Designed miniproteins, single chains. Designs and how they scored, part 50

Each design is a single chain, and the fold is of that chain. pLDDT is the mean over its residues in the fold that is shown.

## One batch from the design tools (miniprotein)

Design m1719
Fold by ESMFold2-Fast:
Formats: structure tokens, C-alpha cells, sequence
Structure m1719 (fold): chain A 73 residues (1-73)
């Protein structure tokens, strides 16, 4: 579910060298915003907090994990 999606995206950020708490926060924000349909804010949060190439990798991971979830209510 949503928790597993956040966990997987946080692991991608950690592998890129993002500190654990920041990786968890960014993964939570990106996954929940994308799941709610707010792609623009999800991109903004990541690109404001990570180098461009890392932001893109985390964004694509979040998009992939969200695509496996049921639609938001």
C-alpha cells in the first residue's frame, strides 16, 4: 500500500546519499502528493531539496510506486 510505496522511494533517495530523515520526508511528500494527483507540487518539493538528477530519480521512483496503488479517494 501507500506505506510500502513511501518505504521504497525513501530507499532510492538513501542510495543517492540523502540522509535518512530527509529521504523519508521527501519520499512521503512525493508519494502522497502524486497519489493525490498533485504532480506539480511533488516535483517542486523534490527539485527544491535535491540536485536536479537526484530529484528526477526520486520523482520517477515515486511515480512508478504510485502507479501500483489504487486511485486516491
Amino acid sequence: GLEEAIKKVAEVAKKLGVPEKKAEWLATAAVTLLWAGDEETAREVLYDNLPEEDAEKVFEAARREVSKLPPAP
Scores: mean pLDDT 84

Design m1720
Fold by ESMFold2-Fast:
Structure m1720 (fold): chain A 70 residues (1-70)
Amino acid sequence: SELEDLFKEAKEKILEYAKEHGVEEAKKKAEEFKERAVKWMKENLSPVEAQKYEALLDKIVSDTYAELEK
C-alpha cells in the first residue's frame, strides 16, 4: 500500500530527525505528520478507508515513539 509505505518512510525520517534535533523535536514532527495525514485521509478517503489507515497510522506512530524512547 502506498499509504503504508509513506507512513513507514515518515517513521524513518522522524527517527533521523531525532538524531540531529533531539527526541522532543522529533515527537513534535510525529504529531504534525499524524495531524496532516488524518486531515488528508478525511478529505480524500471513504470513512471506512480512513478508519483503516488511521488505525495503521496509530500503530506506526506508537512504534516510532517506542523507538525514540530507547
Scores: mean pLDDT 84

Design m1721
Fold by ESMFold2-Fast:
Structure m1721 (fold): chain A 83 residues (1-83)
Amino acid sequence: SKEVLEWAKKFAEKLKKQADEVMKDYEAGKISKDEAKFQLEILLGLARIALGVVNIVDPNNEEAKKILEETIEYIEKQIEKLE
């Protein structure tokens, strides 16, 4: 549905922005590496939950799923930078 796709786009954008903010705070020395990892893992969990929601309410919405899958990959890459 159009509503599910719009929701997925907005939620994905919000999660990516929050992930970017976590990384900026870490690079600026405002938060520890462990705090950054923890916050990114929460955002990763939220992205996975969002994908699960799309699979329940609109299972054939491949565009919404792809956006959330790309968001999961983006956050995973941020976590890898902290290794």
Scores: mean pLDDT 91

Design m1722
Fold by ESMFold2-Fast:
Order: structure tokens, then C-alpha cells, then sequence
Structure m1722 (fold): chain A 90 residues (1-90)
């Protein structure tokens, strides 16, 4: 795998990446809530899936950069979004 050591050396470069994906997750979560309020369950599920994917990317980047507390918080957020998706789909 390329760039693993370079990622550790440039650990601060991971922070903007984590922030970007967190912002993406928040935006998709908002859109999911709006879709659900409008009765568009299919659209809500699609946005929740995108939010989950964004949180996973942020979590993995946080772990790789050694931000263990941030990674743990993001893992918890992922679980909550998965639970919301199941409730919307059911």
C-alpha cells in the first residue's frame, strides 16, 4: 500500500479530510431528515447511506492519523446513523 508512512508524517493533512467528510455527513443527515418529514423514505435512506459512508471515511482517516478519540466518536455516530436508516426502512 502506498503512502502509509507519508500519511503518518503528514498527520495534520488528515484533519481537513476528516472535517470535509464530517460536513458531508451532517449535510446528508439534514437532507435525510427533510426527506423523511416530506414522506420520501427512499430519499431519506439514500441520504443516510451517504452520511454513513462519509462518517466511515472520516473515522478511518482519524484512526490512520492517530486521532483515536475522534475515531471512537465517529464510530458511535456511524452506529446511530445505521439505527436511523433501519427505522426509516422498516
Amino acid sequence: MAADEARVADSDAALPYIKEHLDQAIEHSKKAAEALAAGNREEAVEHLEKAIEAVRKARDAARAAGHDATAAALEESEKRLEELKKKVKA
Scores: mean pLDDT 78

Design m1723
Fold by ESMFold2-Fast:
Structure m1723 (fold): chain A 56 residues (1-56)
Amino acid sequence: NEGSARAIARLGGREAGLDEETIERVVARVLEQLDTVEDPSQLGLFVRGVVEEVLA
């Protein structure tokens, strides 16, 4: 759900050492594409991919 996606995205961003502004961009990107994540177990991998994309 959206609340869980926000929490996981914020946690992933914090653990990656991102600043709060960048973390909110990760959250926004995750939420934009949340409907493409069919399996909830893949949400963590999806968030990691978004964080890696932002860091590139």
Scores: mean pLDDT 76

Design m1724
Fold by ESMFold2-Fast:
Structure m1724 (fold): chain A 79 residues (1-79)
Amino acid sequence: NIEEVDKEVKATYEKIKPVEESINKELAQPFREKVAEELRAEGIEPTDEVVAERIRQLINDGDPEAKELIKKIKEKAGL
């Protein structure tokens, strides 16, 4: 069920968010660079805030790469 999966992913993301900045920079760096490149191609300046918003949207949409990233962040955070 897509709605239940989205709710669980959001709940997990909220739990790791305070520790996320240090862990996310390490694990998410390649994914963040890919997102930043796409944003620049669209004429949008890829600030940390804009990149994070785009990643959050991809997670909410159930993107496989974004979900795999969240899984790795959870493992690194001990969740």
Scores: mean pLDDT 68

Design m1725
Fold by ESMFold2-Fast:
Structure m1725 (fold): chain A 76 residues (1-76)
Amino acid sequence: MIEKLRQGADFLLALAARGLDPSPLLAELARFYSKYLPQEVVDEYRARLAAALAAGDLAAARELHDEMLQRVEEQL
């Protein structure tokens, strides 16, 4: 489970780094996260991640993904 979310996050970051639209993959990842986390938490992280990607801050986006995965692991 976690490994697939990690792979999805890595692919999303790769798309953003190439100037491609990551929105469809971001929506899919948010759907998977919502199975384990409250919707409010998912919405907050999604907004923060979208802002980081829009700013081209891939390092911040990576850190946000790592934080999100840790939150999922805490709920298992």
Scores: mean pLDDT 73

Design m1726
Fold by ESMFold2-Fast:
Structure m1726 (fold): chain A 64 residues (1-64)
Amino acid sequence: MPKMTGAAYGAPEGTEYSEEQRARIEAAIEAAKKALEEGTKEGLPDVEQHTRASLAAREEVEKS
């Protein structure tokens, strides 16, 4: 029983999301990861990698 932790991470906050909101968040995270990985592969600067990841995530959230 992991009672020693002041807060149980990943429990109540995640479970509060609706199915629709969870799907959108998941899609955004996947889009961001894909963009970041692609940028890393190309050796893009850190700033550019993060910018592309942020744009991909934002686009997904706004569309989905």
Scores: mean pLDDT 67

Design m1727
Fold by ESMFold2-Fast:
Structure m1727 (fold): chain A 58 residues (1-58)
Amino acid sequence: SSELQRRREELAEHQRVVDLLEANERRYGPVWRGAVESARRARDELRRRLLGEELSRL
């Protein structure tokens, strides 16, 4: 569905943010760790919600 596609696109955007912040942590050090962990939690929450929505369609 268009809603599911939009949520998957949002998850992909969150993954890109995680990737960027992880790259910054590798380049600039542990000052970025908090941002990385926050971004990972946001991504994981969206992924969990998306899985729940997909399962509810069974």
Scores: mean pLDDT 83

Design m1728
Fold by ESMFold2-Fast:
Structure m1728 (fold): chain A 71 residues (1-71)
Amino acid sequence: SASEVARALHEAAIAFLEAELEKNPDNKVLHEELLLLYEERVEWERSLPEPDEAEIARYTAKAEELRQKLA
């Protein structure tokens, strides 16, 4: 389905930036870009007719963790 393809593309983009951040753990620009992707992923999931609450919780937690590192 279109939603499954979109979910896979979101996951691929996030995985790519997570891997880049592992190589450059102190890069604040990568932290900020990854935070934005996590927040966009949560908002996209919430926009679906049947949101996956586990995925929302997972990416919300990841976003909160990055916000604490940026403070």
Scores: mean pLDDT 85

Design m1729
Fold by ESMFold2-Fast:
Structure m1729 (fold): chain A 92 residues (1-92)
Amino acid sequence: MEEALKAIDEARKKLKEKSPTITVEEGARIIQEELSKVLPVEIRVVKNKKGEYFIIVKLPDGSVGISRPLPKEATADEVAEAVKEALRTAAT
């Protein structure tokens, strides 16, 4: 868990250097790339009928966690916190 959270924070720094705003899908992809160096997770982004975006994290053991709803474009901090929320939910 601690190593995974640190990987997400490293990805957050990388995202902030790239752009002040990012799409949730691009942010989740970059976080998955960094997190996969420490923990082989699958991160997916889904959109509901209302246009809300959700981050879904699947752990190697099959456990799944989901974030709160997000807009299409968000800050690096918002995307990183959503991934952390989904990861914590999957791990419990």
Scores: mean pLDDT 79

Design m1730
Fold by ESMFold2-Fast:
Structure m1730 (fold): chain A 92 residues (1-92)
Amino acid sequence: MTPRELVEKAMKEILSLIPDSLTVEQQINFILSVKAIGDALVRALEEGRPIDKEKLKKDVKYHLETVAKENGIPEETRKKIIEIMEKLVDEL
């Protein structure tokens, strides 16, 4: 699996966890945030840029926890999302 395919797979897994109970606005806001992170990471990998994995995990965890909480995603679902992202960063 290429780094790009690995990132795309993780993003799809995260998006599949979005609860149907969320409003359309909440779903859109969260999806846009996840997509922006995924697109930026793919770009950095394709450009061969060095990635500080420990800093990336901290920054992404903080950002995703904040956005997910603000858009009404339950705590148990937020934990799963963070685990997927941490695993992705470790596999890069």
Scores: mean pLDDT 84

Design m1731
Fold by ESMFold2-Fast:
Structure m1731 (fold): chain A 75 residues (1-75)
Amino acid sequence: SKKTEELEEYLEYLAEIAEDKAKKLSAEDVEELLARFKKYVEELKAKLSPEEQEVADKKAAEAEERLRKILEERK
């Protein structure tokens, strides 16, 4: 679906912005950023179809992995 593709692109864009911002933040601030990103995705999911919610969950998990990797690279 074009709408699910647009959602994937939008969430990927937000994940890239979050990743770039995370590189400049302390570990504590990255954890806060991750929590805010998860909250945003949950709020967004309330407006989505079940198919789109599945896409949002997948993209949220990928973004969490990327942010966790940044935290690990600082150890």
Scores: mean pLDDT 79

Design m1732
Fold by ESMFold2-Fast:
Structure m1732 (fold): chain A 82 residues (1-82)
Amino acid sequence: SLAEFLRELLRERAEVSDEVVEELAEIALKLKEKNLPEELMFDLLKRAIKGALLRETDLSEEEAERIAEEIAKKVVEYLLEQ
């Protein structure tokens, strides 16, 4: 599932709750359902992931941005291959 995919991506990069993983998975699915352009879907997902990381972890803004960009790219690729 997308939530399991997100959990694996986050496990090696940051400590986040299961609730945050489920929240991010729901956001990603809603963006997919709206048939948004790939670039907009990526940007919105990156912002959502970065926001969650900054709320739940002690990561710096620069580290959160880097991790969010990497994860958002992989999530968009996953959604487009479904």
Scores: mean pLDDT 83

Design m1733
Fold by ESMFold2-Fast:
Structure m1733 (fold): chain A 65 residues (1-65)
Amino acid sequence: DVTREVGAVIAMMGVALEEGASVVRFEGKTITVRLPKTDPKEAERAKKRLEEEAKRFGYEIVFEE
């Protein structure tokens, strides 16, 4: 469903931007995200939020750096 997939992409990008993260690429059902250089505790919180959103939309998430 193209409409649902577009909605998922927009939602994931929104969450990444709120957390100060960068979306590096989308490939099939995999999203690659770069976390900001910040406090490890804040990075872990952002990582968990992004993982939960990806899971909600049926995506796999990979963190770079």
Scores: mean pLDDT 75

Design m1734
Fold by ESMFold2-Fast:
Structure m1734 (fold): chain A 89 residues (1-89)
Amino acid sequence: MTVRERLTALVREHLPEITDEQLEALLNAIAAGDLLAVAGLVLATGVPPEELGRILEEEDPKKFAEMVEEIIKNREEEARKRFHELTGL
């Protein structure tokens, strides 16, 4: 199973009403390293950032989780706005 297939399954599980266009926009942003999109996904789904780091095959999922949690603490409104721009919710 590819990284994109695992992310697709996770997003559809938590956000079953997401359109294919919105899903593709979100997945493309995450693939481009958009940590605001990742933080927004965490806020919308409640999925642990470390689990997302493992799905993304990050070399250090715990360090990745720390970076995402820092964005949530310091830039929560930006993360929510970015997620809304990509998914409509």
Scores: mean pLDDT 86

Design m1735
Fold by ESMFold2-Fast:
Structure m1735 (fold): chain A 83 residues (1-83)
Amino acid sequence: KIEELRKKYEELRKKIEELVNQYKSATDPETKEKLKNEINSLLGEMARIVQEMIKEAKTLEERKKIIDDFNKDYSEIGKKYNE
Protein backbone atom coordinates (compact mmCIF):
# COMPACT_ATOMS: atom_id res chain seq x y z
CA LYS A 1 0.00 0.00 0.00
CA ILE A 2 1.26 3.51 -0.81
CA GLU A 3 0.50 4.71 2.74
CA GLU A 4 2.78 2.01 4.19
CA LEU A 5 5.51 2.94 1.68
CA ARG A 6 5.18 6.63 2.58
CA LYS A 7 5.58 5.79 6.29
CA LYS A 8 8.75 3.78 5.57
CA TYR A 9 10.06 6.63 3.40
CA GLU A 10 9.56 9.20 6.21
CA GLU A 11 11.22 6.89 8.75
CA LEU A 12 14.24 6.43 6.45
CA ARG A 13 14.47 10.18 5.80
CA LYS A 14 14.57 10.89 9.55
CA LYS A 15 17.19 8.17 10.12
CA ILE A 16 19.35 9.57 7.32
CA GLU A 17 19.14 13.10 8.78
CA GLU A 18 20.23 11.77 12.21
CA LEU A 19 23.16 9.89 10.65
CA VAL A 20 24.20 12.98 8.64
CA ASN A 21 24.32 15.01 11.87
CA GLN A 22 26.44 12.27 13.48
CA TYR A 23 28.71 12.22 10.41
CA LYS A 24 29.25 16.00 10.62
CA SER A 25 30.17 15.76 14.33
CA ALA A 26 32.41 12.67 13.97
CA THR A 27 36.18 13.21 14.15
CA ASP A 28 37.71 9.78 13.48
CA PRO A 29 37.99 8.40 9.91
CA GLU A 30 36.62 4.95 10.87
CA THR A 31 33.39 6.38 12.32
CA LYS A 32 32.95 8.76 9.36
CA GLU A 33 33.36 5.89 6.85
CA LYS A 34 30.90 3.68 8.76
CA LEU A 35 28.32 6.50 8.90
CA LYS A 36 28.83 7.32 5.20
CA ASN A 37 28.23 3.67 4.27
CA GLU A 38 25.07 3.56 6.42
CA ILE A 39 23.77 6.82 4.89
CA ASN A 40 24.39 5.54 1.35
CA SER A 41 22.69 2.22 2.17
CA LEU A 42 19.59 3.99 3.54
CA LEU A 43 19.50 6.38 0.55
CA GLY A 44 19.45 3.30 -1.69
CA GLU A 45 16.59 1.82 0.34
CA MET A 46 14.72 5.14 0.10
CA ALA A 47 15.15 5.06 -3.71
CA ARG A 48 13.80 1.48 -3.80
CA ILE A 49 10.71 2.56 -1.83
CA VAL A 50 10.21 5.42 -4.32
CA GLN A 51 10.21 2.87 -7.16
CA GLU A 52 7.51 0.86 -5.35
CA MET A 53 5.47 4.05 -4.77
CA ILE A 54 5.70 4.81 -8.49
CA LYS A 55 4.33 1.32 -9.26
CA GLU A 56 1.35 2.01 -6.95
CA ALA A 57 0.66 5.42 -8.54
CA LYS A 58 -2.13 5.42 -11.14
CA THR A 59 -1.43 8.72 -12.94
CA LEU A 60 1.59 10.45 -14.48
CA GLU A 61 0.89 13.43 -12.20
CA GLU A 62 1.19 11.25 -9.07
CA ARG A 63 4.40 9.66 -10.37
CA LYS A 64 5.92 13.06 -11.17
CA LYS A 65 5.14 14.31 -7.66
CA ILE A 66 6.76 11.24 -6.07
CA ILE A 67 9.89 11.71 -8.20
CA ASP A 68 10.05 15.47 -7.57
CA ASP A 69 9.64 15.01 -3.80
CA PHE A 70 12.39 12.37 -3.73
CA ASN A 71 14.77 14.52 -5.80
CA LYS A 72 14.18 17.47 -3.46
CA ASP A 73 14.82 15.35 -0.34
CA TYR A 74 17.89 13.72 -1.91
CA SER A 75 19.31 17.12 -2.89
CA GLU A 76 18.71 18.58 0.59
CA ILE A 77 20.39 15.59 2.27
CA GLY A 78 23.34 15.87 -0.13
CA LYS A 79 23.79 19.57 0.68
CA LYS A 80 23.86 18.85 4.44
CA TYR A 81 26.18 15.86 3.86
CA ASN A 82 28.51 17.93 1.61
CA GLU A 83 27.93 15.75 -1.51
Scores: mean pLDDT 81

Design m1736
Fold by ESMFold2-Fast:
Structure m1736 (fold): chain A 94 residues (1-94)
Amino acid sequence: SEEKLKATEDEVKRLVLEAQEALAAGDFAAAEAHLRRALDVLLETSKSTDDPEVHERLIKIAEGIRKYVESLPLPEALRARLLAEIDAVIEEIR
């Protein structure tokens, strides 16, 4: 439903903001945990519906997170792990 999709988008945005706050504090572990939770929210939403339009919108959100992670000055190992997890989530939603 549109309401559920909006709730998912709002929760993902909140989790990404919490990750940004953790990064500003130098807490890479907390940032990774918040980003993983955002990916879990996208996966749970995708499993709740077979609507291809909803799946496409969830993929676009995940791609937005990917672009954000690519723009961040993260430790190489953390960046590689996050990008691999995002790519796995995108593939699972497809």
Scores: mean pLDDT 87

Design m1737
Fold by ESMFold2-Fast:
Structure m1737 (fold): chain A 140 residues (1-140)
Amino acid sequence: MQRSIELTVKRAEEQGVAEFVLLGAARDFERQGKYELAVMFLEEGLKLNPDSALFYARLAKVLAKMGKFEEAREYLEKALELIKKNPNMALAQLYAGEALKLLGEFEKARELYKKSLDAAKKQGWTKIVEKATKNLEELK
């Protein structure tokens, strides 16, 4: 399995789309409830970009969905540190907020959803605006 993931990453990297392919595969495995595979693909993404707030935030969310709350908090802390250094990270803020909600941290989740909404509005990212708005309504 690990060698197959590494070969997939190498091929995507040669085509300049490695990060996009890994994010897409992780999303599809998460939607299928294959959380362990989603984690493996996101961890390969961190090897390519160890400063990616998005990969840390997505790992935190998937681990929280698996009930691995201590591991989720560790990755979330790293995501939040990176987000503070670059606040225009709408998608990372959205996934970090979703991880916080899964951990029961509703007020912190609300703060990140608001930051995600503001960043997405400035960029015209309508799908993220819609998702952040829906997530805020679900916290009422």
Scores: mean pLDDT 83

Design m1738
Fold by ESMFold2-Fast:
Parts: C-alpha cells; sequence; structure tokens
Structure m1738 (fold): chain A 104 residues (1-104)
C-alpha cells in the first residue's frame, strides 16, 4: 500500500540519519550529531503523519521541533497509532543509548 511505502521510506531515512548522528558524535562533532538526531525524529514522525494522510500534522510537528516546543511535539506524537509509536520509540531509544555510549 502507498501508506506502508511512505512509512517505510520515512523509517529508512530516520535510521540512516541516526547512524550519521552516532558517527558525528564519535568524531566529536556534537552540533552535527544533535542536528542529525533532530532530522531523524522529523523523518520518522512526519513520515507517519503523511502515511495516515495528515500533512497538516506533519507540518505542525516540523514547526514544533524547529521551535523546541516539546509540549506540542509530544501532543502530536501522542496521536500516532500505538503499534507505530512503540516501534518509533524503540528505534529512538536504541539511538539514544548509542549516542550516550559514543559521548562517553
Amino acid sequence: SEAKKIREEGKKKAEELLKEAVEAALAGKTEESIEKYKEAVLAAVTGEFLARGDPAAAKKFEEAIKNNDVELAEELFATVDESVKKELEEMLKKAREELAAARA
């Protein structure tokens, strides 16, 4: 289905960006690492909003991340389907653990 394709493309882009974030952290490029992590979160979550046919939510989430509006970002993420939300949370948790190890 088209929705599945959009979601998988977003997830793949997020995984690539998370790998780049870890590599940047290992190289001591802290600002680049943080930026790549933010881009990964955007790719994963906006991909889900686009897959469900909600481009307005995708744009609003992008603006929330850009403005460091954590409350709005969390509110929007809460509207993601529970099964998809769990998958994204596990992916991001693994990346955060890898980033913490790289910075140690």
Scores: mean pLDDT 81

Design m1739
Fold by ESMFold2-Fast:
Structure m1739 (fold): chain A 100 residues (1-100)
Amino acid sequence: SRVKKAEELGAVLERLAKQALDLEEAIANSPEEVAKLIEELAKAEEEKDEERVEELVRRWSPLVAIALLKKHPDVADEEKEALAAKAGVSVETLEKWLKE
């Protein structure tokens, strides 16, 4: 269960990072930072390191969470809450950004 959740978080973060690149090349003023995120995420998933996956989400979540939610508005509320908490923002703040 825990290992599976780490894999799911890793897959979500990778999807979010790729969506950020696809939707807004300009969002990532530093494409190399997004590339590093993808590389570190891949390693964390291979090692089943849930804590490192969560740290990566926390670091990049505001940017990538917005991209995901705009492209996939059907994302579960539970996932939105997890992204907001790990990014250090409220769900209310995340939803305000989404409605712009």
Scores: mean pLDDT 55

Design m1740
Fold by ESMFold2-Fast:
Structure m1740 (fold): chain A 75 residues (1-75)
Amino acid sequence: LDPSYPAFRTSPELSQRISTLLADNNQELADKLKELFEKFAKEYGPTVDASDLSPEVQEKMQKEVEKIVDEVLNK
């Protein structure tokens, strides 16, 4: 896992699920997560510190990650 992957606030179950899928060389998940993080970085400016994000933005990011995981697993 790239250290640029933000260790944002996620549930232990969601974090474990992501780690398992990435360890299984799930390229689709890796690509979608990369696009999501690039999108948030563009939207919130050149410096994105997860600890500086509002609770609302953190929740939105978590929901987007959960949606991507669900789409990949539902394939």
Scores: mean pLDDT 61

Design m1741
Fold by ESMFold2-Fast:
Structure m1741 (fold): chain A 67 residues (1-67)
Amino acid sequence: ALDELEAREAAGEPLSAEERRILLSSRAGLEATRELVRKINEEPAPTVTASGSYRGVSVSATVETLA
C-alpha cells in the first residue's frame, strides 16, 4: 500500500487527502521506528523514545526495555 501510494505520487497522480495523510504518517512512522531501533542498539536505557518526521508530519514512539 505505501509503495503504491509513493509510486502514484511520483507519477504525478492526484492523491486524496486521506491517501496523503496515510503516506506522510507511514513515512514519519518509519523514520521514528529507525531512530527507535538505533537508540535501543546504541543507547541502552530502561525507556527509549524516538520521533520521526516526513514533510511536516511527526510521529513518536516509546518502548520500555529490560535493562
Scores: mean pLDDT 74

Design m1742
Fold by ESMFold2-Fast:
Structure m1742 (fold): chain A 102 residues (1-102)
Amino acid sequence: SRKEHLLRLIGLELRFIGLYIEAERKGLKEVAEALRELLDALREAIRRLDRMSEEQQERIIAIAEAALAAVRAALAAGDWAGVVAAARAAAEEIRALLAEAE
């Protein structure tokens, strides 16, 4: 449902905000910038949620969930380039999907 999708997207946004704050605290500038780009894309998706189909909403959630798993794994490995790549790829994919949504 749209309400469940909204709650899941807000939960994902909050998790990425936590990761962004941690990256900033550690002085990981490029990681923080990439996470901010993903956060900006997620916030735009949340703002436009009512204008998207249920299928488009599910696709954005799946992209964000996959990105969260990839970012967490890369962070645990100390792979800053992997974090940047995963966050930017997800941001681009979300923005492309939003462009397709009318």
Scores: mean pLDDT 88

Design m1743
Fold by ESMFold2-Fast:
Structure m1743 (fold): chain A 69 residues (1-69)
Amino acid sequence: DEELRKALEEAAKGLDPATAEALRLLGLEGRSDMETVQALMRDLGLSLEEALAAVARAARVKREVEAQV
């Protein structure tokens, strides 16, 4: 919903660029973890390890935001 979208956008402002992009793909576009990993590797040039770490951080932030909204 709109409240969740706004909360995710605010949370992204405090994150590193890779984690912020992962949060956008997972939370705002509704992509799967694997689709997000693949997008980060293709579009940002991240390694598999870097993309997995960014997705893990973003998923944690998404869960924390969902619990507060």
Scores: mean pLDDT 83

Design m1744
Fold by ESMFold2-Fast:
Structure m1744 (fold): chain A 59 residues (1-59)
Amino acid sequence: MTETLTLTVRFPKSEANAALAAFGEQVRALEAQGYTVVSGSITAASPDELEAVAVFQRE
């Protein structure tokens, strides 16, 4: 049985360090629950904003 979870966050480029640190902690918490990262991306949502996406799967 496979569970799929998508985590998406959008944040200003000026706050990227804090937002990415928080995102990394969410990834680590999901990995502690048995989820495995299967894909990830960071894209420009606007000239001033970034969007981070991670896709997870668990057995």
Scores: mean pLDDT 82

Design m1745
Fold by ESMFold2-Fast:
Structure m1745 (fold): chain A 69 residues (1-69)
Amino acid sequence: SSAEKAELLKKLQEALENKDAKEIIEIYRKLGLTKEQIRLRAQILLENPPSEEHKENAELILKELEKEE
């Protein structure tokens, strides 16, 4: 639903601010992204990060994905 998606996007913003890679990955999965799509997104952000915070979150996401396999 539209309301459910809006709540997930709000939680995603909070998880990104808190650098909570596990929560970020879980929210992306609930939004319909596969593990490989999440990994690819993080790799792209790591190669050309818009900010230092984007780079930090991308590195944390990649480390967390490696642990969950």
Scores: mean pLDDT 82

Design m1746
Fold by ESMFold2-Fast:
Structure m1746 (fold): chain A 59 residues (1-59)
Amino acid sequence: SGAEAAKKALEAGADAGRVSTAAMIEHQGNEGTGLGATIAANMGFSPDEVAAMGEKAGA
């Protein structure tokens, strides 16, 4: 489940979680998955930051 992946990212630590969140958003192409958004919210990313990551992944 998405919750399990989010838990693993959080357990890895704040810095590792941020890198993992960015990579997940880019890798998934920002196509309607809740996992990347959930981790980003837990790590404190702003909506603008998440949108910028998704746009880069879609290019």
Scores: mean pLDDT 52

Design m1747
Fold by ESMFold2-Fast:
Structure m1747 (fold): chain A 80 residues (1-80)
Amino acid sequence: MQTRDQLVDDMFAMLGADRLTADQVNVIVDNGPLTTAQRDALRAAMATNGYVTRAQFRAIVADATVAALQAMRAIMQANM
């Protein structure tokens, strides 16, 4: 059974990076099963540096369900 931490690590391993680009964040925000608070937090983190780090992403999605994280991973795979 895959944990939330394993799903997050899997997403970043798939990207080969410890950060999400602005384009990748926009794809997740526009297509992912995120709450308004999670979308706002991702956009705020992105506005600071033009990207979201693994640590920032993990903190923002800490309350997300495993199903929501699996859906986000699938969206990233489809849009890469």
Scores: mean pLDDT 79

Design m1748
Fold by ESMFold2-Fast:
Formats: C-alpha cells, sequence, structure tokens
Structure m1748 (fold): chain A 78 residues (1-78)
C-alpha cells in the first residue's frame, strides 16, 4: 500500500501549514479516502481510524493534530 502511504504522508505535510479552508479540503479528502478503502475492503482498521482521526482534527482546525494522525496513517499503510 505504498500509494496510500504516500497519499497520507502528503496530507500530513499539507496539514501542518494549512489555513482553515485548506484543512476543510484535507478533511474531505481524508474522509473520501477512508470511504473508498471501506467500500473496496482495502486498508486496515488502524489506517481507517487514523485517516478519520486526521479528518476530525482538520475539520476542527487543528492542523498539528491532523498532521500527526495522517503521519500515523502513512506509517501503518507502508
Amino acid sequence: MESLARLAARLAEQAETADAETLEILSALARAAAGILKATGLGSPEVLEALERGADAAEAGDGRAAAEAFRRAAELAA
């Protein structure tokens, strides 16, 4: 799942420096990724939980917490 790990790593990089509008977009992208992974049976429960936690943090405007959660998803997906 190197492609998923790369996607999650990019979400983390963007979240650290993101403004509120960018965090809303990152939240939507993380939720979309988690939804697709659930629908296709791809991704472990731990990866899904990390992506959803990152999305929740991003939606709350917490870029640092979002970045940490997305980094965790990247580590688990590698």
Scores: mean pLDDT 84

Design m1749
Fold by ESMFold2-Fast:
Structure m1749 (fold): chain A 67 residues (1-67)
Amino acid sequence: MRELTEEGAELLNRAIEAAQRDGWDVARKAVEAAVTSEDPETAIKLAQEHGASPEAARLVGEAARAG
């Protein structure tokens, strides 16, 4: 698992909460995208491909940028 900054962890928590409204599978994929993607664009794209809302995908991208 990749270590996140405190800001990144808080943003990821918000992304998880938003994605959970879309479903548990979407939330799981959003976490995976945020921690495994090398860049925020890839993280956002993966989250969206797995059904994340635009808000959840944006938060995933922000978490990936923060580290």
Scores: mean pLDDT 71

Design m1750
Fold by ESMFold2-Fast:
Structure m1750 (fold): chain A 84 residues (1-84)
Amino acid sequence: MKVTPLDAVAVARYLLEKGKERATLEDIAEALVHYLGLSREQAEAVAREMLKRAGKDDYLTLEEIAEVAGLTREQVERLAKLPL
């Protein structure tokens, strides 16, 4: 399963818009469905891969979300704030 910068940006946007500092598997999946139009099954698969790459099973911080996609925190925050 591939994790792309676009996946990380979608999750970061979701967290920033909801005022959350951490993303659970459910939060990650919701973000990918909402912003990228992925199916629930695809979104959950990407969410599990993101958690696996971070070596975690509970949640990801914004920094960890950026890192699993090869971005810095500053890059993902900037991209998440850009207009569509």
Scores: mean pLDDT 84

Design m1751
Fold by ESMFold2-Fast:
Structure m1751 (fold): chain A 64 residues (1-64)
Amino acid sequence: MDELDERARRVATAAAGLAPISPEQAQALRRGVADGLSQREIARRVAEAGGLDPDELVRAVERV
């Protein structure tokens, strides 16, 4: 798995642990990976798409 795929996997795992992933969160995750964004920025965008606290999702990703 390349570094971008691993970042996506960790963000998806953390988000799913907080709540079921919405289609909007899945789209935000895919766009973030395609744009080569950092793990933190991908987590923030996924959180915003799902109505989650961005800081909480960022912390959850660090624990994966």
Scores: mean pLDDT 77

Design m1752
Fold by ESMFold2-Fast:
Structure m1752 (fold): chain A 81 residues (1-81)
Amino acid sequence: SMAEKEELKKELEELHEELVRVYREYAAKQGWSDEQVAAGLAHLEALKAQLLELIETDPELAKKALEILKRELKELEELVA
């Protein structure tokens, strides 16, 4: 449904914001250059765009992908703590 797709898009936006935050924290701890940080952020933007397309074409698969991304985010947060 359109309502389900909108909820998945909101979930993706929230996950993307948290992933960017954790990525920036990790990059800072590693002493990465601004150029290296920018390259990684561009990669995360590309991933977001691909997942937005997946929500439109296959919302069931997108739901599963977002669940995996949430687990990955939790594991990354533990690594930067």
Scores: mean pLDDT 86

Design m1753
Fold by ESMFold2-Fast:
Structure m1753 (fold): chain A 65 residues (1-65)
Amino acid sequence: MEEEAERLARQAETLVKLALEEPDPDVSRALIAHARRLVDQLSTLDPAKATELEARIAEAEAAVA
């Protein structure tokens, strides 16, 4: 039931955390791109959680060069 949504949310959160800690802007940008792709999938299963993570992704994008 919610197992797939929970898995996607955890993976996206992990990628955002890694992106914020990554000193290489190219690698950080790639991690953010992967997180966005997972959140797009999550939005079809749990739109509320996807919206929350989209805000986190926007914060990460603003933090990198």
Scores: mean pLDDT 79

Design m1754
Fold by ESMFold2-Fast:
Structure m1754 (fold): chain A 65 residues (1-65)
Amino acid sequence: SMMDEAREIVKEAIGEAAPLSKDEVELERLVLQLLLRRHPAHADLLLSVLPEEMKAYKEGKLKIE
């Protein structure tokens, strides 16, 4: 589904940004930059799933493949 694809795009962006980030504020900023740069036409959908995926990452439940 489009929602599942949005979650995978956000997970990939978190995975790319996490090793470059020093704290949660920097992580969120880098993820937003990646999403807006790569998928500006789908920003609203991606931003709608971002909080849930960020929570999963913080809880150690995000598996990036």
Scores: mean pLDDT 80

